Designed miniproteins, single chains, continued (5). Designs and how they scored, part 3

Each design is a single chain, and the fold is of that chain. pLDDT is the mean over its residues in the fold that is shown.

## One batch from the design tools (miniprotein)

Design m16071
Fold by ESMFold2-Fast:
Structure m16071 (fold): chain A 54 residues (1-54)
Amino acid sequence: SKEIEEIKKKIKKYEEVRDKILSRKPVAPDITEEIIEQVDKEIERLKKKLKKLE
């Protein structure tokens, strides 16, 4: 369905952002870790929503 495809697309975009952040040399490692944690939480939220729609 359209909703499932949109959620999958959002998950992929967040995973790409995560990979880009991790591939860079950290300027502020503690702040970078906090941002990664927030991105991971958003990915998990979207994955849970996806499972509910399946």
Scores: mean pLDDT 77

Design m16072
Fold by ESMFold2-Fast:
Structure m16072 (fold): chain A 68 residues (1-68)
Amino acid sequence: MRERYNEILKKIAEDLGVPVGKVRENLSKEEIERIAELLEHLDDPEHQQELLEIMTKLEKKLGLKREE
């Protein structure tokens, strides 16, 4: 379970070009688990679209983040 979480976080971080820790802070455990589940069933178009929605939400969070 946790191994899969770490792998998913690493792939997302690599794809977006951000640190894995930053991805982890912006994704809930439930969101990470959902991404893992969607990736396993990527053959379904609805699962693919839901994955895209989650990724879009993550990008918005990263783009809207305001730091001091």
Scores: mean pLDDT 71

Design m16073
Fold by ESMFold2-Fast:
Structure m16073 (fold): chain A 82 residues (1-82)
Amino acid sequence: SEIEELAKRVIELAVESGVDEEEARKMVEEIIRLARTDPVAALRKAAELVKKAREAGASEETVKEIGELAYRLIQATLRESA
């Protein structure tokens, strides 16, 4: 599914940036759950993930890609929940 593909890509980029795989996976799962009930909270959690990737050493391009993919993940989740 689009959600699974986007989630996998976000996790891969975060892990490549130095974020722990279990932590990245849990954060992405939380973003998906929050997107269905509280999209603002989902966006805040996505911002936390982006911050963790940046602090781990992600390039500016990778930070932007993670943010864009996380936003698309939130939107895809909202569409499937309607």
Scores: mean pLDDT 86

Design m16074
Fold by ESMFold2-Fast:
Parts: sequence; C-alpha cells; structure tokens
Structure m16074 (fold): chain A 108 residues (1-108)
Amino acid sequence: MLKELVEKLIEIIEKTTGKKYPDVETLNEKEQIRLGFELLKEIYELLAEGNEKLKEELLKLAKEELGLSEEEQEELRKQLDELSKELAETIDTLDEKLEAALKKLDEL
C-alpha cells in the first residue's frame, strides 16, 4: 500500500514537473516515508501555485481508479480549485509543519 501510493505520487509529479525520483523498490521504509512527505510538500506547493497540469493528472488518476462520471470529475475540479486558493493563503504554515516533520524523521 505505501509503495503503491508513493509510486503513484511520483508518477503524477514527474508528469507535472519533469523531476526524477529514485525507484521506490530500492528505498527502505524510513526513506519511503521521507519521500512521501517530500512528495506531499511538492503537491501542496504546486496546488498553491494553481498548477493546472497537476490538477489534470489528479483528475485522470481519480477517473481511472474510481470510475468517476463527468459530473463527479467537474465537482472534483471545483474542489481542487478551492483547495488551491486556500493553500495559497496558508502554504507558509503548511511548509513549516512539513519541514518540522521531515526534520523529526531525519533525527530518528
């Protein structure tokens, strides 16, 4: 479950930003958790920036995995747009919390 989630997040971010990440199979559990937090930070930052490509990749994933109707896809896009706006107002606080979590993980 954790590996599959991290791999899906990597795919979305690589398609959105062109950044490359290591093969999850080569990482230990601590490294996978750390990468998960780094990927979450990247997603929140991209959403706060209003990155349309990220929104499109998230909608595509939801459609393929959950079988969403066109109406459900439109509702999800509206929710992502609202989340993007809220994140733009709070991203500094969220980044501080994520950095604190990463720092704690590195101290373990």
Scores: mean pLDDT 76

Design m16075
Fold by ESMFold2-Fast:
Structure m16075 (fold): chain A 84 residues (1-84)
Amino acid sequence: DQELVDKIEELLKKAGEAYTAGDEETALSYIREFFKLLGYSDEEIDRLIATKSLEELLGIATQEYRKLRDWETGERLSLEEVKA
């Protein structure tokens, strides 16, 4: 679980770095890998790429990453409440 989250975070970071560098093709490659790790099908990924800009794709990827992180953080906060 944590290893998967770490890989997802790394891919999102690399996609953002490539986008900032103006390498849209490399950024798109990392975004494709990101969505594959999240369980998106090739058809779903192709549709996203065809219908969304790279900036929009980064926004969607960031939102999905935040959902995963918020879920994990929510679990930790619940454990802290029980600990008190």
Scores: mean pLDDT 72

Design m16076
Fold by ESMFold2-Fast:
Structure m16076 (fold): chain A 68 residues (1-68)
Amino acid sequence: IDELHKALDAAKQAAEKAGGKVVRGTVHDGTIHIHVKADDPEKAKKAAEDAAKKTAPGAKVVVTGEKS
């Protein structure tokens, strides 16, 4: 269960390194929900999803994004 929050934190760090910002991040019913805002939302979404899945491979990850 703590691994899901660690995965969310890893996703936030990865999105920021990709030039994005996590506007909202939550863990609900074993699913990690992440919303990113970036000039390149697809790049930020991929970075966040990859980091979350690497940290918690068995977790369901839902990433949405918008252009800043």
Scores: mean pLDDT 81

Design m16077
Fold by ESMFold2-Fast:
Structure m16077 (fold): chain A 75 residues (1-75)
Amino acid sequence: NKEKAEKLIEEGKKALREGDLVKAAIYVGKALLLDPKNKEARDLAEIVAKQLREKNYYAEAASLEELVKRSEEAI
């Protein structure tokens, strides 16, 4: 559902602004699962994954990076 994905993207952006990278990753990841073609969700996921790696949350970063790759392969 596109509307649910948009709402999750906004929740992810809010979490990112608050510095909660893990919460941001959860919301953005759910958005990518609902709407894999959503460019905003993919762009946000890449930003969050990069910041997660910088903070040593590499398991969470790897999970989000895998979702981004799968969304790009979903044609």
Scores: mean pLDDT 82

Design m16078
Fold by ESMFold2-Fast:
Structure m16078 (fold): chain A 73 residues (1-73)
Amino acid sequence: MRAQLSSSDPFVVAQAHQQIGRQHFQQGDFDSAVRHFNQSIRILDQMDSPDSRQQRMDTSVNIMQMAVYRTTP
C-alpha cells in the first residue's frame, strides 16, 4: 500500500541521492557520484523494509560498476 510522500521521507532522500549520483556520473564526476550513492546506502541501511533492501542492493551494484569506470584513461 502506498504511503504518503513527503520531502522529509528518508526513503525519498535516499532516492534523491541516487538520482544526484547518477547525474554526476553522466557529467563524469565519478567521485561525487560514488559519494552520493554511498549516502543513499547509509540512509537505506537504517530502514527495515523489503523496498529499502532492494534499493540498497541496487545502489551497491552501481557503486561497483562506477569503481570499474574510474580506471579508464
Scores: mean pLDDT 69

Design m16079
Fold by ESMFold2-Fast:
Structure m16079 (fold): chain A 71 residues (1-71)
Amino acid sequence: SAEEYIRRAEELLREGKPAEALVYAAQALQLATDPREKARAYEVIGRALEALGLHDSAEGARRKALELDPS
């Protein structure tokens, strides 16, 4: 499920593996069925991109997350 991929991506970020986290978060985005799941996937994508030094791409992903779930 999307939630399982999000959880794994968050684990990978804690392990210092942002490139692998990005792959899992991208897969979560493909599996996501509702805006909340998509927003959470974009948040993890943003964090992974930021950890990789891709600041502008990270901001784009963060903006997508806020558009889907502004709360």
Scores: mean pLDDT 86

Design m16080
Fold by ESMFold2-Fast:
Structure m16080 (fold): chain A 78 residues (1-78)
Amino acid sequence: TIVLSPEELEQARAQAAKLAQQLEQWLAANPDLSPEVKALVRQIIALLKQIAAATDPAEFIALAQEAQALMEELAALL
């Protein structure tokens, strides 16, 4: 069972926000990426923004697991 303290949750949310910004900048810097990679990165960015805004730990965990799955899919394409 994964249990996050309020401090760990806040730290993780801040990291998600930072990663979303970094991915947006990377996407803008690489306009020649395939449509498949661009779509997947945009989905990951959207989930990271939802994670950054999540106040419920259970919602945070569910969104983080979904984002992790998409990041693994992206890694397979890179």
Scores: mean pLDDT 81

Design m16081
Fold by ESMFold2-Fast:
Structure m16081 (fold): chain A 96 residues (1-96)
Amino acid sequence: SVEEEFERIEEEALRLVEAGAPREEILELLRRAKELAEKLGDEAAVRAGDFSLLLVEGRTDEALALLSEATGRAPEEVLRAIAERLGVSEAEVRAA
């Protein structure tokens, strides 16, 4: 099923991250996961895919803007919430 393929791609992406694979391979899997989310009509999963793609590409300001629009919170509030949840500094989140 499309749902099973989505789960498989997410598992593959996680393995590639843990193995230190090239950024482009991770981006390709994330783009594929987003396409499957679109086919499922899962708007939340599509938005999560957009955020992940922007973040991996180093487009942090655009990723924060996307979450800001989705949550109705300021980008600075979103950045703080992510940093607090991960136990890291806001600067470390922006560097990711």
Scores: mean pLDDT 66

Design m16082
Fold by ESMFold2-Fast:
Parts: sequence; C-alpha cells; structure tokens
Structure m16082 (fold): chain A 97 residues (1-97)
Amino acid sequence: MDDEIFDYALKAADEAIELAKSNPKYQHLVPLLERAKKIIEEAKKNPTDETLRLIAQLGAVLDMLIEAIKKDNDELVERYAAQLQGLIDELEKILKK
C-alpha cells in the first residue's frame, strides 16, 4: 500500500508535468509540478504515517489539477495549484529536519 501511494502520486505528477509543458497557458506551473515530483521522491526514501497522509493528499490534488487543466478551468487550476503549493511547503518543512 505505501509503495502504491507513492507510485500513484509520481504518475500523477508526471502526467501533470506533461500536460503543463504541452499547453503554453500552463507552462508557468512546470516548476511547481517538478518540485512536487522531487518532494514525493524524497518522502519515499523515509516514509512515515505523516508523510504518507500528505503524499496521498498531494496525489489527489494533482489529479484534480490535471482535470482542471484538461477542462481549461482557470479558477480551479489556480485553486489546486495553491493547494499543491501548501502541501509541498508542509512536506519540505517535515523532510528537511
């Protein structure tokens, strides 16, 4: 189950990066999405109950962001990008200690 949570989040991050790179309107999200992928890989090295919970949330937000990009819904893209930023910041705070 732990590996499945990380693999799911990594696949979602890769799909989001590919979508953002393919659409000039959303290319500004690529650095944030690459940062998300890096933090998922870092969390996978030292899994804890707290990091697993946050990675599961991160994967769900990435899926919602992918759907928002596919629908070209600017309000939802900005909302989910902000949620993604918050989750990355929390994970970085936990993992850099």
Scores: mean pLDDT 85

Design m16083
Fold by ESMFold2-Fast:
Structure m16083 (fold): chain A 81 residues (1-81)
Amino acid sequence: SEGEKLIKEGKELIERGKRLIREGEELLEEARAKKDELPASEYAGRVMRGVGLIVEGDLLIKRGERLIEEGKRLLEEEAAK
C-alpha cells in the first residue's frame, strides 16, 4: 500500500539522518581533539563540515517523521475502504 511505502521511506530517512548526525558529531570531536595540531582554516573547515552533517541529518529526521505521519493517515483511509 502507499501508506506502508511512505512509512518505510520515512523510517529510512530517519535512520539516514541519525547516521549523518553521528558522523557530524564524530567529526566535531576529532576537530576539537586536533585543534592545536591543525591550521585554523582546516579546523574551521572540519567544524563547518561536522555542523553541516548534523543540520542535514536533523532535516532528514524531520522529513522522515512527516512521511510516517502521512503514511499512517493513508493507512487509516485504506482500512476504511
Scores: mean pLDDT 88

Design m16084
Fold by ESMFold2-Fast:
Structure m16084 (fold): chain A 61 residues (1-61)
Amino acid sequence: SMEELLEEILELARRLYEEGKSIDEIEAAVMKRMFEAELSAEEMQRAGELFLELLRELQEK
């Protein structure tokens, strides 16, 4: 489902951040996962918004 995919993407981003990957590397990995999942433009936009919110939270630690 879309919700399960979003959870997977956010967990991937958290994991990479904890590993010390740069924001650019995390974005590249997330974009690759979204492409592999064949998301629509609207789904990619929603996933992108959630991803940016996650990055904000992670940066505040």
Scores: mean pLDDT 78

Design m16085
Fold by ESMFold2-Fast:
Structure m16085 (fold): chain A 75 residues (1-75)
Amino acid sequence: SAADAIAKFEADGTAAIQLLADQGRLSAAEAADLRALVRGYVAQARAAPSDEEALQILRAGVGELQARLRPLVEA
């Protein structure tokens, strides 16, 4: 369901950000900005009028989070 996908994105995104912060790969400010990004997409997906639109919003959120984290993982 869209609700399950939203919960998974929030949990996985938050865990990935925390892991990178704990490893010193993200500053406190960068981690806060990425957590705000995850919360923003979660809020938009929850407000979506259909499951299809919620999943499209989550796909965009996953893509943006991955684009921001990829340079840190490949360094």
Scores: mean pLDDT 86

Design m16086
Fold by ESMFold2-Fast:
Structure m16086 (fold): chain A 62 residues (1-62)
Amino acid sequence: SEEIKEIQEKLKAKGFYDGPIDGVYDEKLKEAIKKFQAAMGLKVDGVADDDTLKALAATPDA
């Protein structure tokens, strides 16, 4: 999925994800999303919901 690739790229740029940009939603990406959600004080569910996507767009790259 192109949307998953965008999420992978943003998480990688911010230092939360070091895996490939392949568009696959796997456990490694889910863990990266959870780590980001915990860092931002969001609900930790590993789902890239609207709040998570907004926070990804607003957070500076590492």
Scores: mean pLDDT 80

Design m16087
Fold by ESMFold2-Fast:
Structure m16087 (fold): chain A 64 residues (1-64)
Amino acid sequence: GDAGTTVAAALAQRELGLSPAAARALGELGNQGLNGDEAVRAALDRGHITEAQARAFLEARRRG
């Protein structure tokens, strides 16, 4: 991805231990108009992230 995708991917990898591909998939889902919770759910359903990573991501979003 470009700089914007790279920054978002780096933050997701750092917080959740996501692979670059998983973080990129979340960014692409967001670009399709899904909000963060919807993107996390879609990534979980597609196997890009684990249930524990999805929970941690949603908790981080609600906390910040």
Scores: mean pLDDT 66

Design m16088
Fold by ESMFold2-Fast:
Structure m16088 (fold): chain A 67 residues (1-67)
Amino acid sequence: SPVEEKIKKLEKDRDKRIKEMEEKTEEEGKKLSPKRQEILKGSTEGVKTMLDTVTKKEIEKIKKESK
């Protein structure tokens, strides 16, 4: 359905942003001490959680408007 395609696009866009962020974190982390790697990974996880939360809220809004 059109609603399912819109949701799929939002999920794909979220996944792409997360992947790009993870790749940047991994490259930067290779040059850091273990303690600094842990801090960097923690920051990345926080941003990933925020992106997931925002995407879920947008999907819920679309689902409500489609009923």
Scores: mean pLDDT 82

Design m16089
Fold by ESMFold2-Fast:
Structure m16089 (fold): chain A 106 residues (1-106)
Amino acid sequence: MDEERRKLLEEMEKEGAEKAKIGAGYVVLGKYEKAEEVLDEYGRLKLELLLLGSEYVKNQEDKEKQKKLLEKMIEILEKMKEISDEEEKKKIDEAIEELKKKLEEL
């Protein structure tokens, strides 16, 4: 990993904390191009999705709350799909289908 590149992306993350948190993960993996993409609106949606997923795991005993969280996660994924490239759209479609199956099973 390039140490100078990591410091630059960490500084950018501080200014756009909500949209940039996932960018730090891509930097650790050495995927700098994806990190730069995640620092924009896509990164913000991705962070929102992770926060909803964290709430979903914490509310395993509350089926009604889990259903609402899954519905919100699907909405965020559909927004991400609109601004994603062709390869990422396919992965997002797969994630949406898995969440829809979970929603039907609850």
Scores: mean pLDDT 67

Design m16090
Fold by ESMFold2-Fast:
Structure m16090 (fold): chain A 113 residues (1-113)
Amino acid sequence: MNGSHLIVLVKELLKRLEELSPKQVGVLLALAYLAKEMAKESSHPSAKEDLEEAERLIEELKKYIEENKMEEAFKLFEELKELFKKDKEKALEKISELLSKEGSKIISKVREE
C-alpha cells in the first residue's frame, strides 16, 4: 500500500462529509495526515503528487472543521496524531474502531500499508 490509496479513500469519504460525525471527520483528517507522512517517506513515482494532494485534503478538512465548529474532530485528530508518534499500531487500531461501521475497507488497506 502507498499514500495514493489513502488519498483516494479520503476523497471517497469527503464526498460523504455532511453524513459524517465530528469524530469520523477527525479520523478522516488523521488519515489525510498519515497519507502525507507516507508520501514524504515514499520513493514511489506518485509520491510528490500524493504529498500535494494530501496537503490539499488536510487544508480542506481543517477549514470544514473550523467553519462547522467541530471541536471533537480536532481533539480526536490530535489524540490520533500523538498516538501515531508513540505507537503506530495502536493508532491504526483506534482508527479501525472509529471507522468500523463505515470504513472497513479503508482500515484493511491502512493496516496492510
Scores: mean pLDDT 72

Design m16091
Fold by ESMFold2-Fast:
Structure m16091 (fold): chain A 99 residues (1-99)
Amino acid sequence: GLTLESLAEEAERIAETGDEEALERFRRLLEELARLLEEGLRELRREGASATAIEEAEFMLRVFREAIEMIRRGEPLSRLAELYRRAAAELRERRAAVA
């Protein structure tokens, strides 16, 4: 499945190859994921989902938006991979705190 760790691995692969077409496909994937998260977040709020579920969705949306902005600014993809690995660690900590 698609995970933050798998997104970090893809960013690292694109950085190593310099494949501009792969980078453009990756950017479009992230934009689509951000859109799906925005739609999901609206639905969670409409249905009165738990604060924890809403906060997790908001966190994920911020991560994807930051990643898109990093690509737009031409930042090294190694920094994007670091962002995803850090976000994955934070997500694990957030989930542990509510278990």
Scores: mean pLDDT 82

Design m16092
Fold by ESMFold2-Fast:
Structure m16092 (fold): chain A 62 residues (1-62)
Amino acid sequence: MTVIIVYTPAARERALELLEMLKRAFPDAKFILIEAEDVEEARRLFRELLLLTDALVIGVGI
């Protein structure tokens, strides 16, 4: 299973805390962090990843 976390710079610390919690809950999962420049880019990336991948996609600060 792959988990992708998309976040804005303002939400970076929250995204990292979420990552640590999720790694404990899903030890066999692969995690990818994507920092967007702003909310507009983060929302676009989130939508595209949901449509193009079978990964669990989580948005933080979007």
Scores: mean pLDDT 85

Design m16093
Fold by ESMFold2-Fast:
Structure m16093 (fold): chain A 101 residues (1-101)
Amino acid sequence: DEEVKFVEKSGKEIVEATKKGLKLGAETAREYAKKAKEKGFSPEVVKSLQMLSAGLEAASSSKNSLDIVKDFGKGSVKVSKSSPSYDVVKKMVKEVVKIVK
């Protein structure tokens, strides 16, 4: 429950940050990955946030940002479908991918 609520909140903040800029989205995702690790949340949630951060950083530095984010969107959901956090991680990644121009 606490992990699911954390991912839902972090996902909303990452989406809003990404609307303002890919680099800001990447930085926000990295900060939430660090906070998730400090709180002892599941390694797969931490990995999903780290991979989302890395993909947004790569997209911010590339002339082909949409292809990078599409490939990254498929790879960033590292949480099992049986995990309580699966739906909130998938929603976060999907909404971030929609923002990329």
Scores: mean pLDDT 76

Design m16094
Fold by ESMFold2-Fast:
Structure m16094 (fold): chain A 57 residues (1-57)
Amino acid sequence: SEAAARGALAALLSGDPVLIGNVKRDLKLSDEEVQEILNEKDEAKRLEILLEALSRL
C-alpha cells in the first residue's frame, strides 16, 4: 500500500541504521535497492521502488 511505502521511505531517509536495517529485512531489499532509493531525487520514483518491493512479498 502507499501508506506502507511512505512509512518505509521515512525510515530509510531517517539515517537511523536500526530503522534502515529493519525496513531492508522486512521488505527483502538488496543493498543496491536501498542505495538506489537513497540516491534518487524524485520521491515518486522512490515510492515506485518501494511499492514494487512490497508487491514481491
Scores: mean pLDDT 81

Design m16095
Fold by ESMFold2-Fast:
Structure m16095 (fold): chain A 60 residues (1-60)
Amino acid sequence: SLERSLAAAVAASRAGDAAGTAAGLAEMMKVSGLSPEEARDLVIAAGGDPETARRGAARL
């Protein structure tokens, strides 16, 4: 689900895990049809780490 993928991406980004964040972003895109930028921005808005979220999105 989008909620689960978002929670996972937020948690990974807060841990500084760019690869885990990329996996969460990819799942968000797959289940919801979001662009990489939309998925990244949603993670940041939900309290994710902006730097790690950007690094994760750059892997996509």
Scores: mean pLDDT 87

Design m16096
Fold by ESMFold2-Fast:
Parts: C-alpha cells; sequence; structure tokens
Structure m16096 (fold): chain A 100 residues (1-100)
C-alpha cells in the first residue's frame, strides 16, 4: 500500500544522502530517482499526512546537503560532470517536494 512505498522512498532518500556524503554522485542520483518513483506511487495510493510530512522533512534535508556539496565542489574546481549530477539531484528532490 501507500505506506510501503513511502517507507521505500524514505529509505532511498537516506541512502542518497549517505552516497552524496561519500562523493558517489551517480549512486545518489539513482537513489533519488527511485525515491521519486516510490513517492509518486505512494501519493497515487493515498499517502497519509504523517508520511507526507516525513518525506518533506527528509527531502528538504537532502536538498540542503546537495546545496552544500555543490558549493564545496564549485570552490574546489571539481569536474563540471559532477556539478551537473548534483543539479539533476536537486531537480528531482524539488519534484518530490512538489508531490508532498
Amino acid sequence: GAEQYADRALDSLDRAAELLRRGDYDGALREVERALEYTEEAVRLGISPHHATALAITTTSLALLVDEEERRLEREGAPEDDLRKLRKIRELVERILRLV
């Protein structure tokens, strides 16, 4: 049901945050893509206010981590490919926030 998809979305967001902190931007992107798919399904099935709030909080925390990481990579002169991946992650987290 909606609860199981919301829980899977939260798990994917937590994994994305861990991967982001380790500099695995490809892994983080894949986990955020999964989180979006799970969130869309949870919303379609009638997500509870409790799960919607949990997703909003977790996704907002991830968005702040993406912003911090993007600023760090810009200061360090990191490859443009890494910055593009972070921008894509930001786009997807913003899409999740619009659903909840």
Scores: mean pLDDT 90

Design m16097
Fold by ESMFold2-Fast:
Structure m16097 (fold): chain A 70 residues (1-70)
Amino acid sequence: MSMGEILGRRLREARRRRGLSQAELARELGISPRHVSRAEKGDLTGLSLEEIKRILEFLGLTAEELVEEV
């Protein structure tokens, strides 16, 4: 499973746990509903680094943790 697929699944689960629609999550994060839909499907293509960072922050992750390889 790719990083995008893991991120997308976690984003969808976190959103559903909070009772938010994709449009409501998009408003909360300040990104487009299309980009929320793409991210939840594991497709990060076309998302800016800033949009990805906002998604990671919503999940309680930092962008720096994604850059550090083990």
Scores: mean pLDDT 74

Design m16098
Fold by ESMFold2-Fast:
Structure m16098 (fold): chain A 68 residues (1-68)
Amino acid sequence: MPENYIGKVVSVDNESGVATVKLTKPIKVGMLVKVGNTTGKVSSVYGDTADVIVAPGTAKVGDEVYLL
């Protein structure tokens, strides 16, 4: 089955609740994603990188990111 894997978290701002993801494929702003054990929404996409809004303190560097 095709995996919905889109990338991995490379940095997290726990105060603002933003996880920065290095992408393996293109995605769009507004998509819902699973980041480790939390859910998030893509807020920005720029090149091979995306910012995902998550609940503060829930995402970690190295978390795998999947489309919901």
Scores: mean pLDDT 81

Design m16099
Fold by ESMFold2-Fast:
Structure m16099 (fold): chain A 100 residues (1-100)
Amino acid sequence: SKKDEVIGLAIEMSNKISDIVDEHLPDNEEAEKLVEEFNLRVHKLIEELEEGKISIEEFVKKFLELAEELAEEIEKIDPKAGEEIRKVIEETKKKLEEVL
């Protein structure tokens, strides 16, 4: 279903972002907390989508907003890590356009 595909893309993006932060900012407690908060907020959005509390359109809008906020905060710590996160967001946006 479209719902399962957008959830899959959100999980894939979250995993790629975590990998980027682990690679560029190992043992950075501030970056770790930002990624942990982002992952918790994305999982909450997935639960709300699965429970029918939000639409697919609202889910996509909100999780991309969360990802862009994270990219901005990580860029303040490490500009290269922030740039790599933005590339993942743009790749995910293209995949979402094919699903929606």
Scores: mean pLDDT 89

Design m16100
Fold by ESMFold2-Fast:
Structure m16100 (fold): chain A 71 residues (1-71)
Amino acid sequence: STEEAIAEYEEKLSKAKTLQEKEQAYLEIAKAYEELNQKDKAKEIYQKLLEEFGESSTLYDYAKKKLEELK
């Protein structure tokens, strides 16, 4: 299930060794929350990604657009 996938990606995030692996895990968790229509949780994950990596993230523009879309 999507909820089980979130748990798996959260485990991957906790074990991530590189910034790229950590960003990818955050992205997958946020997408999974969007699929569950849990907009507030998805927003929280995109905000954490931006807070932790900011403009150094390859996902910076994507995360900003998602935060605008998730009213």
Scores: mean pLDDT 81

Design m16101
Fold by ESMFold2-Fast:
Structure m16101 (fold): chain A 89 residues (1-89)
Amino acid sequence: SEAEKIREALDRLGEALLERIQANPSGTLSLEEVREVVEELKAEHPEHAEVYEKAEEALEERIAAKPSGTLSALEVTDVLEEVLEELEA
């Protein structure tokens, strides 16, 4: 189903972003790192490009709104859940 494809794409993105956060000494994710992960996933899974692009926009907007300019693992999860709800609506 379309909903299953969207969930799979966002789960894959979430996993990749979480792995990047765990590899960072700060325990957070920068705008540049979000862009790198999204670009790689769009290249590997072009059929999900629109989902990844929508998620990237939401993640970048959340980063821009934060004084730190970075995202925690919890914030990444929250943003991706919002994107999932919007795309499944």
Scores: mean pLDDT 85

Design m16102
Fold by ESMFold2-Fast:
Structure m16102 (fold): chain A 94 residues (1-94)
Amino acid sequence: MSPELEEVRRLTEELVEAIRAGDLARAREIIKRLFERMAQMDEETAEQAEDLLLQALQRASRHADPATVAEAERIYLEENARVRGLPVPVSRAL
């Protein structure tokens, strides 16, 4: 495995432990770090890193509280949208 993907794997293991512990603040920080690292990678390596992140979320879903997993998945989706420049659903300013 490349050194970049080894670091991603380490971060995803930390993410699984944070989700198991219910530490959503730590989970959010790790997800943010993963997307920041992926932004420095070529497209193919970034796709492999994203697969590792998704696999980690799936592992956490088998062994953690469902509400905590749902919130971690929400954090992932929000960070993914932010990094890709996708519009967050904005309430119309009245």
Scores: mean pLDDT 77

Design m16103
Fold by ESMFold2-Fast:
Structure m16103 (fold): chain A 97 residues (1-97)
Amino acid sequence: SDLAALLERTARNLERAHEEIEKSTDPEKQRQLAMEAAQTLENTAKVLEKYDPELAKRLREIAEGVREAAQNGDSKKASELIREGARLVREGAERLK
């Protein structure tokens, strides 16, 4: 229950990051938001490693993809990967109910 609530909050934060990246015209702000989202995904994967190792692995892969997209200036790809990460985190939360 507490873990489910944490994951729901994390999914909402990732959804907000996706929206802010899409609304921004500042490449530096987009990169910063993407890197912060990648760190959130990595931290969430670490928490999930013992409870849902398959989801943890997928979130790490998405986090790495977000970092690569951010480094390449591909804000669209970074934003879309963050949105996918949010969906996976929400799915994980539902499994804990």
Scores: mean pLDDT 89

Design m16104
Fold by ESMFold2-Fast:
Structure m16104 (fold): chain A 65 residues (1-65)
Amino acid sequence: LAAAVKSLIEKNPNAAGITVLSVSVSGSTITITLSSSASASTIGKALLPAIKLAAANGFSIDLKK
């Protein structure tokens, strides 16, 4: 799951300029650590497919910069 979430973010065209530092799973939460100068709106668009995948599997996403 963590690898799939990371891949979805990195391959998303809206993720240009966003670097995924780590993706970890703890309980029902997926924590994504990013390095980016992009706007919150751009980051949100890049994360949307990953959020949908996590929700479909009963997980929530916690974003850390």
Scores: mean pLDDT 74

Design m16105
Fold by ESMFold2-Fast:
Parts: C-alpha cells; structure tokens; sequence
Structure m16105 (fold): chain A 68 residues (1-68)
C-alpha cells in the first residue's frame, strides 16, 4: 500500500468515526484519539498523523456547525 493510499484509508475510517460519534466534547476527543491510533497502526509518519488530525478536526467542526 502506498503512503497516499494509507492516508486515504485513514481519512475514510475517520469520517465514519466522526459521523458515528455524538457532537459532544467527549465524542470529539474520542474521534481525535482514534485517528492518532489509526495513523500509528497504518505506519504513518508524525507529520502525516498531524495532517490527518487536522483533517479530522475540520470534519468535526463541520459536524458541530450542522448540529447548531
């Protein structure tokens, strides 16, 4: 699997996790922690994990905006 494919797989899995999590502080914290763990499991570099966490946070903000 290429590094780009690993990042895309992680993005797809985190989108599902964000969608399934409640729009709460606990749900957001769990989603971010799971995203970090997923990146480590897929063997992503620290920089790639940081980018993945940023993308997860943006998706989480969008979910919170829609729930207002």
Amino acid sequence: MTPEQRVQQALDEMRKLVDQSPPTEEGGSDALERTIDLGKELGLSPGQIEQLVGATYQLWKEKLEKSK
Scores: mean pLDDT 74

